# Designed miniproteins, single chains, continued (3), part 27

Each design is a single chain, and the fold is of that chain. pLDDT is the mean over its residues in the fold that is shown.

## One batch from the design tools (miniprotein)

Design m8909
Fold by ESMFold2-Fast:
Structure m8909 (fold): chain A 76 residues (1-76)
Amino acid sequence: DISKLPFQEGMAQGLALGLKDAISALPDKALSIGYSTGRTAAMLGVSPDLLARAMRAEGLSDEVIDAAVQGHLDFL
């Protein structure tokens, strides 16, 4: 719809950066933080593909990305 893709990409990047910072502060909670970030992305209307791409760009692990995608799916 009306030029929302750049805004969604910006939100996905912001979520990925925030997740990276949160994991740096609480590394033993990485999967839980990932899951919660995925649920937040779903609530904000950010697609799981955009979120996963942003997370990969920030160097987050496959396990954390999988947890975030699951959180996004479980929100529905």
Scores: mean pLDDT 81

Design m8910
Fold by ESMFold2-Fast:
Structure m8910 (fold): chain A 64 residues (1-64)
Amino acid sequence: SSELQRLISRAMGEVRDDDAAYNLLLELSHQGLRSREELRAAVRARRDRFASEAALEKVLAALG
């Protein structure tokens, strides 16, 4: 909800120079996710959308 949306918006701001990461977070903002754990799991499930493991870990770090 509102807390998760604030978290996503913050993370998007931190990765705005990474189009793949930004677009994934924007997509996930519309999924009706209920927790940070669901959000992190959704990011990990889309590992193939990242150029590297380092890019994936940067997004996970930005989500806290």
Scores: mean pLDDT 79

Design m8911
Fold by ESMFold2-Fast:
Structure m8911 (fold): chain A 74 residues (1-74)
Amino acid sequence: MAEARALVEEARARIARGELIPEEEGREAIERVRAGDLRAVPLAGVWVARRGMKPEEVEEIVEEGKKAVEERLK
């Protein structure tokens, strides 16, 4: 739970540093998060922010990924 928030905070820090991520890598990161690979949240967050999307949209994608992980653990 708190781990997903830490990954979102990492995404914000990377955005603040002006990190640039190729669009293909960003798109793949979004799909990975949706599939439950939360390690991709920082990359997905940076790409979403660069496209002018709201941080809350990243939270929604992370929540979907968290539910996918929970379902696989059962």
Scores: mean pLDDT 68

Design m8912
Fold by ESMFold2-Fast:
Structure m8912 (fold): chain A 75 residues (1-75)
Amino acid sequence: SEEIKKEALEELERRVKELEEELKAQGKDVTLRVNRETEEVEVSAATPEDLLEAMKRAGEIVREVKEKEEKKLKE
């Protein structure tokens, strides 16, 4: 359903924005954005350490949102 996909994309965008705000609050220079066409998170950071942490945490969010979307589509 397009509605389920839209809801998943909106949840992804919300969670990614919350992650960016959390990491910035920790003093990390990071920027996160969702690519709506690929459903991937684009990550930029000032340091390799901040980049790796942001990528790891963004990947967890993508995985969780995708698993939830797939479960709703199958059931």
Scores: mean pLDDT 82

Design m8913
Fold by ESMFold2-Fast:
Structure m8913 (fold): chain A 87 residues (1-87)
Amino acid sequence: MTITKTNDNTIKITSSKDIEVITPDGSETLKAGETYTTIITSGKIVTKEGDDYKITVTDDEITITGPGLKDGTIDISPGNGYNITLS
């Protein structure tokens, strides 16, 4: 799984497997190799170990749960670009 933030505060998430994405508007399946795009100006990305791959998106937080993920928190700040690869 790869997470990229650009200078325009766009966050892109790509997974090698089908993954459930839960948003305030409901749940959908992000297909393997497709990109989920959202905008978060400031907040957090939280990673957690879990049996199933799942992404939960709010206005200020992205929570990623999945097998083999390490618990962690990454702050989202305006204007900062980054790439995160989760194993």
Scores: mean pLDDT 73

Design m8914
Fold by ESMFold2-Fast:
Structure m8914 (fold): chain A 100 residues (1-100)
Amino acid sequence: MNEEKKEKVRKLMKELPSLSLEEQVEKLKEIYQITEELSEEEAEKKLKEESKKLIEEFKKKTDEDPIEVLDREYEREVASIPNPEDARWQMEAAKVIIEI
């Protein structure tokens, strides 16, 4: 990647945490367009094609509904991600320790 594209991607990534989910998706699409040098239409088509390939690969791997498998795996992965509430829990624990 050239320096101009890299700088633009960095700026977009910095904005992501403060944006709504809908805005985050739009910015991610823009990042994808920059990194792969695709038009908006091409980036959208490629994302749809990659999604379809993943669904087809899951279908080949299991006789189960791929959506049900993805939902189940997603719930497991979300449970293992450090929750923002985990940082809050550590702060509350630290307050109790200071009070002792």
Scores: mean pLDDT 55

Design m8915
Fold by ESMFold2-Fast:
Structure m8915 (fold): chain A 86 residues (1-86)
Amino acid sequence: MSPEEQEEEERIRLALDGYSGLDDDGELDLQEFRDLLEKHFGLNPSEQELEDMLKEADENGDGELDLDELLRLAKEHNLRPLPLVK
């Protein structure tokens, strides 16, 4: 696994662990996913882009994303997390 993939995985994991809105299964709905992209990736995706990404990653069809689905989606869409700030 490339160093970039490892950093993306760790960054997404930290973001998910930091969200108080996550359920006990660590899943994100559409609004929480938007917040993740805005706060931790510095992105402002369109509603269509956000919905398409969620549909692509959502294996269960529940309209929610778990950590593994988010990592796959970030890799496929070449999403880069914001650099660590001290």
Scores: mean pLDDT 64

Design m8916
Fold by ESMFold2-Fast:
Structure m8916 (fold): chain A 85 residues (1-85)
Amino acid sequence: MSLEEKILEVLSKYASEEEVEELRRLIEEKDYLGFQLKVLELYDKMSDEERSKFLKELSDVLLESYPNNGYYRGLAGILRQMADS
């Protein structure tokens, strides 16, 4: 699975079915900027508890999927710190 598909799997717990289908369409169209903007829009609508859970789950997915990639390991660390703040 692509990184975007992994992000969508985590985000699907916090988004409506219609929003999940919109995100899948953006991935299929390779509109990665549109995908990122929609993810941020959905994140902004989340409660503080949902944001914390989303960031922790996304961090875990990045570490599991890209354990040897220093960039994704660094990003996962930042996401965990944001979740705990």
Scores: mean pLDDT 80

Design m8917
Fold by ESMFold2-Fast:
Structure m8917 (fold): chain A 89 residues (1-89)
Amino acid sequence: SNLEKTYEEIKELAKKIEDEFGLPGVAKELIESAELALKLPDKEESQKKLEEILELGKEIIKALENGDITKLTGLSLRIIGLSLDLSKQ
């Protein structure tokens, strides 16, 4: 399914963050957010949230490649916000 494909892409980004940048905590936060999104009862909303998490993961990698610590901090706060929002549904 499209949900499964997007989730696999998020896991690949999380693995890159852990393996290439040495940030297992950030990798775990992305996977946990994606798992919460998968549990949403509306599959259209689930897909939309997974795509938001995927784009966030891509932005994190770009910030890491550029050494942009300020952007990385902001992106980490966005992950926390998404997880909190997903937990209320």
Scores: mean pLDDT 84

Design m8918
Fold by ESMFold2-Fast:
Structure m8918 (fold): chain A 67 residues (1-67)
Amino acid sequence: PVLPVDNTEIPLTPEQAEFIAKTIEEITGKEVPLRDTITRSELDYIMALATRKLAEEAGVEVPEVKV
């Protein structure tokens, strides 16, 4: 079962904010401003993108999302 989207704001340290901004920039090619908060759903999305990037880099086929 898919859990509902959680938009709870999570406070970020400066290091975490830079890491997130760099990760988005590397994946999307767009510069994003540093933020002091992120939503949980955005964090989960970034983690999913990072996992997909690692799988692609390792030459592992990325399966389609099944709900």
Scores: mean pLDDT 66

Design m8919
Fold by ESMFold2-Fast:
Structure m8919 (fold): chain A 96 residues (1-96)
Amino acid sequence: MEEIEELLRKAVDVMRKGVELAEKFSPELAELMRGMVNAVEGALADPETIRELLRASVELARKAVEMAQKNPEAKEIADLFREAVELMRKALELAE
């Protein structure tokens, strides 16, 4: 479905911005984010795959929030990951 693919593409774009910012604060988080971008870009738009990606994205968003608590400059990373999670949730709702 074009709508699901569009939401996943928007999530990837948001995550890529998060990767660029995360490189300044945590190379480890940036690598996890790159892995997620690659996983989403290669993913089938089926409910099961989207659920797995959503769970992993929620975990990355949690790590970004923890980083923002220690470094206020990283707040934008946390905001970007919350946006990506919301886009993935919308994709899952359309895929079900």
Scores: mean pLDDT 77

Design m8920
Fold by ESMFold2-Fast:
Order: sequence, then structure tokens, then C-alpha cells
Structure m8920 (fold): chain A 71 residues (1-71)
Amino acid sequence: MPVSLAIGIVVAESLEIAEEAAKAMSEVPGTLSAGSRQVSPSTSIAVGVFENAEAALEALKKAEEAVKKAE
């Protein structure tokens, strides 16, 4: 749908890893915003907002690669 936005969430073990995921998402064309936050002592999230589902999928792939590299 042409007026829809997509949201993606990546779960990580630490805030530092979530920050790397958010940075990776922000590099993808069509990413409107990305950020990271610790939600519990053992869990942090990276959240992105995207222009469309295709941008969200590419951003999540890059975020998953960044998480694997950072751990």
C-alpha cells in the first residue's frame, strides 16, 4: 500500500550490539529513523522505521549481520 510505513525490531543481548544493528539499519536507503534501547538487563532492541517493506527487509538483514559480527 503506497501510504504504509514498515517497522522492524532486532533483539540483542547488549545495548552495544543493538547500537551496531541500528547503525546498520540507518545505512539502508528507505530507512527513515533507527535507534537502540536497553529494555532489560539481558535484552536490548534496535528499532527502525522504513518507507516500505523492501527497505525493512534489507535493513533487518544488515542488522542481523551486524549483530553476528558484534557478538
Scores: mean pLDDT 80

Design m8921
Fold by ESMFold2-Fast:
Structure m8921 (fold): chain A 80 residues (1-80)
Amino acid sequence: MTLEQRYQAALELAEQNRDNPDVYAGALMGAARQAIKLGDKEKLKKLAEKLEEEAPKISNPSVREAAEEMAKRAREEAEK
């Protein structure tokens, strides 16, 4: 599976789980990891914005912290 295919699979998982904030955030973090490997700044910027928006909605503190850290990484990589 290519990085682009892994990215798309993670986004599809996110869309299927929009009603579950913890799973939705987990899938977005997966997409962000693939976008970092792709070096796609547009994808990284969009994922940083989505993760920043979704983080306050996450009930699990460990998942929320991970989402906030991934949002920061995605934003930093997008601005390189």
Scores: mean pLDDT 84

Design m8922
Fold by ESMFold2-Fast:
Structure m8922 (fold): chain A 58 residues (1-58)
Amino acid sequence: GVSEEVKKLAEELGMSVSTLYTLARIAGLSRQQLIDLIKKLLAEGYDTQDIVTTLLSL
């Protein structure tokens, strides 16, 4: 099953959980590594659009 944490992060970024998992695969990251990266960027004050752009550039 998909965790509540993953669902909340996907909603905050304006994307589906499937899209988030696809980004992890494209970036060469595990699902947990991607989640940790997103949480770090949010904690550092990056907006969701900047985070999405960063993930698409990996």
Scores: mean pLDDT 79

Design m8923
Fold by ESMFold2-Fast:
Structure m8923 (fold): chain A 89 residues (1-89)
Amino acid sequence: SAEERLREVKERLAKILGIPVEELTYENIAEEVAKLLLEGAEPEVLEEIVRVTKELNELALKEKNEEAGELVKAVQEGIAIAAKRLEAE
């Protein structure tokens, strides 16, 4: 089901970010994604972020899952924060 897929993808995202699933707020996701990118994550971690984001985006578009859409936006915000800070240095 879409709910089971969302739960599995959320658990994978939480594991990547090193936070509990219960702490997957927009602000926490954006902050932790930015931190991983700025601190130089291993290629395998970056690849998993891409895979998780793609799966969340498919849930948002195909299943019209609003929570999945918000999680995608949070990851994109984290990437934008990291890019802005790297350009300032």
Scores: mean pLDDT 85

Design m8924
Fold by ESMFold2-Fast:
Structure m8924 (fold): chain A 95 residues (1-95)
Amino acid sequence: MEEEEAQRLADEIASLPVKEAERISAILFTAGGIYFAAGDVYEQLGKLDEAREAYREAAFLYRVSALVDRKLGNTEWAERSEKYAEEARKKAEEL
């Protein structure tokens, strides 16, 4: 399952020096936002398969970011990323 892959990647990232792990988490969160925006554009264009794929990628990236932040004790950032991951997952499921 994608969840097992996300947890494995998050464990590997969180084992790095804290500053490096935080930097990677921030990059993943930003990438998730880019894929989410791409999903919205594809949906508006009626490209539903491409929209679904973009939302799935966004959900995965947000989920890995959330898991990393939770492992680092950054609870506020983790909760934010978890919310965006769930929104992206629902968007992909509803298409």
Scores: mean pLDDT 90

Design m8925
Fold by ESMFold2-Fast:
Structure m8925 (fold): chain A 99 residues (1-99)
Amino acid sequence: DIENKIKEEEDKRKELVKEFQKTSKAAGDAIRALVEAQRRANELKSLTEKEGDKYKSEYDDAQARADGLQAQVDTLRAENKKKFDELMEESKKIEELKK
């Protein structure tokens, strides 16, 4: 029955919306952490330029943290895009079933 198929696809779409919202939140949280880490690295870079190598180790550690967070942001953005694409595909299936 076509009505049962529409209901099943709509239920699936609701789950994909939840997954997309979850990955969107995770990406947003990671971006905020990255911005803060980059701010700290920039402060330590400025101090290293003014005070010489005194803050170099702290700057290197802060930059490594920012680089790690950038990789996490890139991964989460890719996952979020995948969930968005799955949502769009599911929406197309529902529209085809309603024709």
Scores: mean pLDDT 84

Design m8926
Fold by ESMFold2-Fast:
Structure m8926 (fold): chain A 55 residues (1-55)
Amino acid sequence: SDALVASFERLLQSLAAAGASAAQLRVVGDWALSRLPEEDRPRARAILDRILAEV
């Protein structure tokens, strides 16, 4: 759902802003991704990849 994907993005952005490393973002991102509906996972993975490219 759009709300869950938006919450996922906000979580990762907040962690990155707090100084989380790429490795920490991958661990948290993978965990959060596993809790999303399967249909939302491709969008969330693209968001994770984008944020990792910016760190």
Scores: mean pLDDT 85

Design m8927
Fold by ESMFold2-Fast:
Structure m8927 (fold): chain A 106 residues (1-106)
Amino acid sequence: KYDEIIERLNEAVEKMKKAKSLKERQDILIEFLEFVKEHLSPENKKRVDEIIERLKATENPSVEELVEALQEVGRLVLADLDENDMGKRFRVAVAFKVAIDELKKI
């Protein structure tokens, strides 16, 4: 389940690196968020829907706005993880940190 989120996150980052505009990167990020929300609790799914709506309302996104959205979603994914599964928690946290660091370089 969470391994699939990490796989899709890595795919999204590689697509964003090849994208020609911030708008294309935003569209790729939204596609990833649409996938992630289906794996979250109902409460956190609603929070991701709010993030998606905010991004869709933004005509000229900045790198900072895309990074903030990804950071918020990373926190929601971690919140839904069993606190007793430290191995999965660490793996997800590292994957989102690497993705955010790569997005900041674009």
Scores: mean pLDDT 85

Design m8928
Fold by ESMFold2-Fast:
Structure m8928 (fold): chain A 85 residues (1-85)
Amino acid sequence: SPLLEEVLRLLSEFERAVANRDLEKAQETIDRIEKLLREAGVSEEDIQRVRSLLEGAVKAYVDERDIEKAEELLKQASDLIRSLL
């Protein structure tokens, strides 16, 4: 799916932004993913689940300095996105 490929590319950009502690870029990427999921007809409930996982990954990596938790949340977001598209 071209849409799945685009969202997964954005997820990779998000992962790089988080690793670089570029919070502005990370937030912009979350907003772009949310927009694409909404345009694809994904429910607001599922969009909020994806957002919560991505925001949780930022918090874990940046605030909690818990890389393992951040990676687990990113994997959960990736798996959820693949199930929705």
Scores: mean pLDDT 87

Design m8929
Fold by ESMFold2-Fast:
Structure m8929 (fold): chain A 86 residues (1-86)
Amino acid sequence: SEADLQFVREALRGLLGLDLSDKEAFLAALEFYRRSAPSPEVAALFEAIRNGDAAAVRELGRRLGLSDEEIEALVALAERAAALLA
């Protein structure tokens, strides 16, 4: 839906504005967006990002109608989450 796309785009801008080396701030922001998600599909997307699940991020992003550029930015965030949780 339009609301789902707008929410994900706002969240992506917010996350890219953070110091991604700040583990506490980054993980707190992911949890905030997951809890605030307008749909189960968007909540699942932020869960996949937190879990470092790049395959799930690509599949969910594609289903939501995100561009390839937006999907790859979210995948980079998922890879960052995986690195911070290792």
Scores: mean pLDDT 85

Design m8930
Fold by ESMFold2-Fast:
Structure m8930 (fold): chain A 101 residues (1-101)
Amino acid sequence: ALAALVEEEAARAAETPVELDVAAADADLLGRVMTAAQAAIEAGLPEGLALVFVGALAELIRAGRREEALELADRLLRAAEAGDLEAIREVVLEAVRLARA
C-alpha cells in the first residue's frame, strides 16, 4: 500500500498540467517520507508504527505543513541510518502529536 501510494502520487504528478511543480513536490516529499519509513523498519521499527508515521506526515502535508513533514522525515531517516531505535520512536511520537494538534 505505501509503495503503491507513492507510485500513484508520482504518476498523478506526471500527468498534471501547469501545476506540475506543486504535484511533483508532493510526490518528492511522499517519496522521502516512504524512504525514511522503510529505513526505520529495517532499523527495527514495527511496520504498524511506520504506517502511523506515514499517516501523520500525510495529514501534515494535507494541512499545508510541508516544512514540518520534511523535517520529521529527514530526522527519522538520520535516526534510522544511525540505528537509534529510541530516536526513531521519539520522531514517530512527535509526528503523531503534531498531526493531532
Scores: mean pLDDT 74

Design m8931
Fold by ESMFold2-Fast:
Structure m8931 (fold): chain A 80 residues (1-80)
Amino acid sequence: LNAYDITALVKTANVNIVIGDDQQKTGNYLGAAMNYTASAILYEKAAQLGDSSAQKKYDESYAKAEELSPGAVEILLKTT
């Protein structure tokens, strides 16, 4: 397992959260939901690959995505 790959997933997820937070502040709720959903998927993948610290970030991103788009994270996780 490559620690660089896990780091790249977490960094990408962090960027998606920042973009999502900005979009939510500017009223782009669809964009915010998509970015929070994408970050949740990436954090979940990082946690599965061994980054236990990503679990908290997954929970936070999942909650934000669920608030704006209920079921989106679950649907995408089921699609592999």
Scores: mean pLDDT 80

Design m8932
Fold by ESMFold2-Fast:
Structure m8932 (fold): chain A 55 residues (1-55)
Amino acid sequence: MTDEELEEEWRRIAEHMSRETLEALLAFLEEHYKDSPLAQIMARVLRERLAELDA
């Protein structure tokens, strides 16, 4: 799976997550996996989804 395919898959998954789940997962990734490139892609997708929900 490419980084682009991974990002698209996580966008689909994040669309079905609650705000609480998005916030909890983002905090977990930033605390434990901040040095992981894959976690950075996931965190970006989660932040984008949270921004959409807060708009």
Scores: mean pLDDT 78

Design m8933
Fold by ESMFold2-Fast:
Structure m8933 (fold): chain A 95 residues (1-95)
Amino acid sequence: MSEEEKLLNELTLLAAASLPNVEATLAVIREFVASHDLPEEVRAEIERNLAALEANPDASDAEKFSRLFGIVTHLASALSHEELRELAARLRAVA
């Protein structure tokens, strides 16, 4: 498995693990996005998914996971492997 595939898989599993208490995970992602210079298109997609998750805490686990997975894939496309490892470490601390 490539390092990129390994990081994406780890972030995906962390997203799934966050479903019982997604609020802490969303806070970590918002802080991480705010502290990094992301392409406008990627930032807009992440912010849209974050806003949707924050606006609907009663959404189904499937909807929450789908939106978190969208955030994770956009972050993986825009960030370095080192930045993705940092994100995974922060998510593990709150999951």
Scores: mean pLDDT 80

Design m8934
Fold by ESMFold2-Fast:
Structure m8934 (fold): chain A 87 residues (1-87)
Amino acid sequence: MRAEQVAELAAEVARLGIEAGLPLTEEDVEEIRKEVPKVAEEYGVEAVARAVADNAELLAEYAESQGKLELAARARELARRARELAE
């Protein structure tokens, strides 16, 4: 359940990355959704959730640097949700 929630958040972060102009594809989003549960089994859900939150914060900074303030706000909300799963 929690690993699945982390996987969905990771996929949402990747999809926002596509909107922000990162060189990602929908195929990459599906691979992230498949791989994140496996990584969470190996390293723990809390550790992976923290990594997702950190990546979402980096995406927010990147979006802000490009003037994409709405995408930055959405990325920070995903970071907040991921931090809640890390607790």
Scores: mean pLDDT 84

Design m8935
Fold by ESMFold2-Fast:
Structure m8935 (fold): chain A 72 residues (1-72)
Amino acid sequence: SQDQAQQLLQQGLQAYKQGKYEEAVQHFSQAASLATGQLKAQALSYLSGALHKLGKDDEAEQYQIEAEKLLG
């Protein structure tokens, strides 16, 4: 649900703030899979950011493109 996606997004943000980027990726990925619309775009953008922190730049770019397409 969107509520579950928001909770996962918040968990991902807490992990990200603590420098736990692998955990952040896991939470943001789960949030994106459950979310639709703007919330999914937000989750994908945060997922992209966490992937950049891990040096996974090509994968990060793909999720950023997906997020931009959702926002129009």
Scores: mean pLDDT 88

Design m8936
Fold by ESMFold2-Fast:
Structure m8936 (fold): chain A 87 residues (1-87)
Amino acid sequence: SSLEELAKKRIEELEKLLEELMKLMNEAGVSQEEQDRVKALWLRGVARIDRAVREGAPEEEVLRIYEETKEQLLERKEEVEKRIKEQ
């Protein structure tokens, strides 16, 4: 379905962002506990998208969850980048 294709593309975009963020956190020496918290944040977002698709939610709902999750991951990325520059 169109909704399933949209969700798949958005989840792949979130996975790519997570991979970039995990690499930065590893290079910055961020603790495993903090890395696991970021992974949990991503996993919650993906689970919410998957649930919305299963429940036949509007496309706008999937996009809203994607944008919220993306913003949270980008905020974490900015925090890690600032920490690296200040050390």
Scores: mean pLDDT 87

Design m8937
Fold by ESMFold2-Fast:
Structure m8937 (fold): chain A 94 residues (1-94)
Amino acid sequence: EWLELSPEELAAALERLLKLGVITPEEAEELKKLSWLAALLEVARRHPLLTEEEKKLIEILESPEEEARKKAKELGLSEEDIEDILEARRLLEA
């Protein structure tokens, strides 16, 4: 709810990150298969200037799975979005 992004905006963001070398082509293809939220979490993690909400997203991405679930629920994310985030974490760690 606090992050709103259309599929078109998400695709544009992923293309921009690819051109800047922030993500690999393989990461971009996998992120397209996940929710828009997972891609935005990766964007937030790689930006040097962050809001308080973006810092919480980085903590979710870097936390153990149980802690990540708790923090995502604090942000009011749905269970489906939480599962997408965990999928994104596994993808980004691999």
Scores: mean pLDDT 61

Design m8938
Fold by ESMFold2-Fast:
Structure m8938 (fold): chain A 93 residues (1-93)
Amino acid sequence: SSAAEEERRRRLGREIVDLFNTTAPAELLAALDAELAQLRASPVVDQAAVDRLQQARALARQAIALAAAGSPEAMDYLAQAIELVVQDVGARL
């Protein structure tokens, strides 16, 4: 039902806000940069993982810029960045 979908979106929004409050935007970017550096230093580069995390990094940077500007779109960009990180973790498990 649409009500169940709205409740799921509201819960996701709260989880993202909690994540943003517990993880400074600079720390998120630093973590992504560190993981990308490790992937690139591997003797066999997982290019799919690099591409996903590069996209996540770009979305996270845009989310930070939008948040600084007070834009409500910041949460959508952050959600997309987190989704890519979750997909990357799942693909490499």
Scores: mean pLDDT 75

Design m8939
Fold by ESMFold2-Fast:
Structure m8939 (fold): chain A 68 residues (1-68)
Amino acid sequence: MTYYASVSGGPTVPVEREELLKIPGVEEVNDEVIGASGEGAKQADRWLREKYGVEGPLQDSVVALSSL
């Protein structure tokens, strides 16, 4: 299942559920939303930047939606 993940101040990128849930501190909120906060959000943001070449200001929140 593909989620569309955004980093604060950056672009939205497609990410597979299995890959996103491997990040410590990331959890499924409901069928359409995966989220992270605090240290988990920072780890998810770093992972997205490294895997997808996303550039922008470093931020503390990540949200992913299963549909756009």
Scores: mean pLDDT 63

Design m8940
Fold by ESMFold2-Fast:
Structure m8940 (fold): chain A 108 residues (1-108)
Amino acid sequence: SAARAELEAQRAARSAELAALIAELDAAIAAGDEARARALLAELVRRLVAAIVEELRRMRELAEAGLLSEEEREQVARAEALFPAVVEEFIASAPEELREAVRAGLAE
């Protein structure tokens, strides 16, 4: 379907953007630029959280449109149930900079 094709295109675009950001982070670490590395890590965390939120939203839309199998719908339901618990655990243990990045990613 067109909706599944759009999801695949969005996944490809996000993968490319994340790969570029990881490359910039690796370069900052290699250069010993701690301030830049911290900022890039926070941005990476924000984008990863935003990507997961968008992915779950799109998968839910496909489920509601009847474009997923019953097994795929069960997988989406499990992911939606687990995601808040993983976020809470990360926020409980992460440095404040990364906690703010997670909250920013969730707000998109």
Scores: mean pLDDT 82

Design m8941
Fold by ESMFold2-Fast:
Structure m8941 (fold): chain A 97 residues (1-97)
Amino acid sequence: AEVDFELDVYSALLIIYATVADLEEFRDKIVQLDEALRAGAPDEEIIKLLQELGFDEETARRIVEKLRSDDPEEQLEAIREIYNLLLKRIREEVAKR
């Protein structure tokens, strides 16, 4: 419940930020990641989507490992890490303008 709530809030905020920043392709990939996470997609699919969003393979694999943890705190930490890294990526793209 807490993990789902944080995912809802962070996904909504990232989509809003990407839309306001006029990063449509990046926004569409965030939507794909959100849908994959909610559908319980295979690890390899989630890793690939994270890499397409600018995460390195090692970071993507570590995030997926935390998401698969039986500890809700580790799952929540992974979601927050995804949010923080994607927000940083949006800021970097805006800063290049």
Scores: mean pLDDT 78

Design m8942
Fold by ESMFold2-Fast:
Structure m8942 (fold): chain A 70 residues (1-70)
Amino acid sequence: METMKELIARGKALAPDLSDKAAALAAGYRDLGLSVTPVDIANELMITPEMGELLARRLAEAGAVEYKPV
C-alpha cells in the first residue's frame, strides 16, 4: 500500500513548492484523472478562491491535472 509519505513525495515531484496537503491532493487528482476547478481546490484546502485559482493553474502547468477555468 502506498504510504502518505510516498503520496506527498509524488505530489511534490509534480510541484515541489506545494504544502504536504496540496502535494497529496495533486497526486490523488492525477491518479483519478479528474478535471480540477479553482473551487474544488479552495474547498479541499480551506483557502481563499483566489489562492485556489492560482494553485489550480499551477497544478495544471505541472501536468498534475487538467485545468478547466470557470
Scores: mean pLDDT 65

Design m8943
Fold by ESMFold2-Fast:
Structure m8943 (fold): chain A 68 residues (1-68)
Amino acid sequence: SKALLNQALEQMEKLVDWLVENKASEEVKEEFIREMEEWYELVAPHLSEEEREELEKKRKEMIEKLRK
């Protein structure tokens, strides 16, 4: 459901912020990125084009934030 997708995204964004604030190691950050990519591969086929574009934008922003 859309509510579950939004909840998952909200939790991921909060975890990204927590990892950055707590200066997580590069190994932990890259592991999290890998898990986000795996999650994206699972959900993307079930999304509309607009939802896919929004998810892709947020995914890119989260990855860039972790790799700064």
Scores: mean pLDDT 81

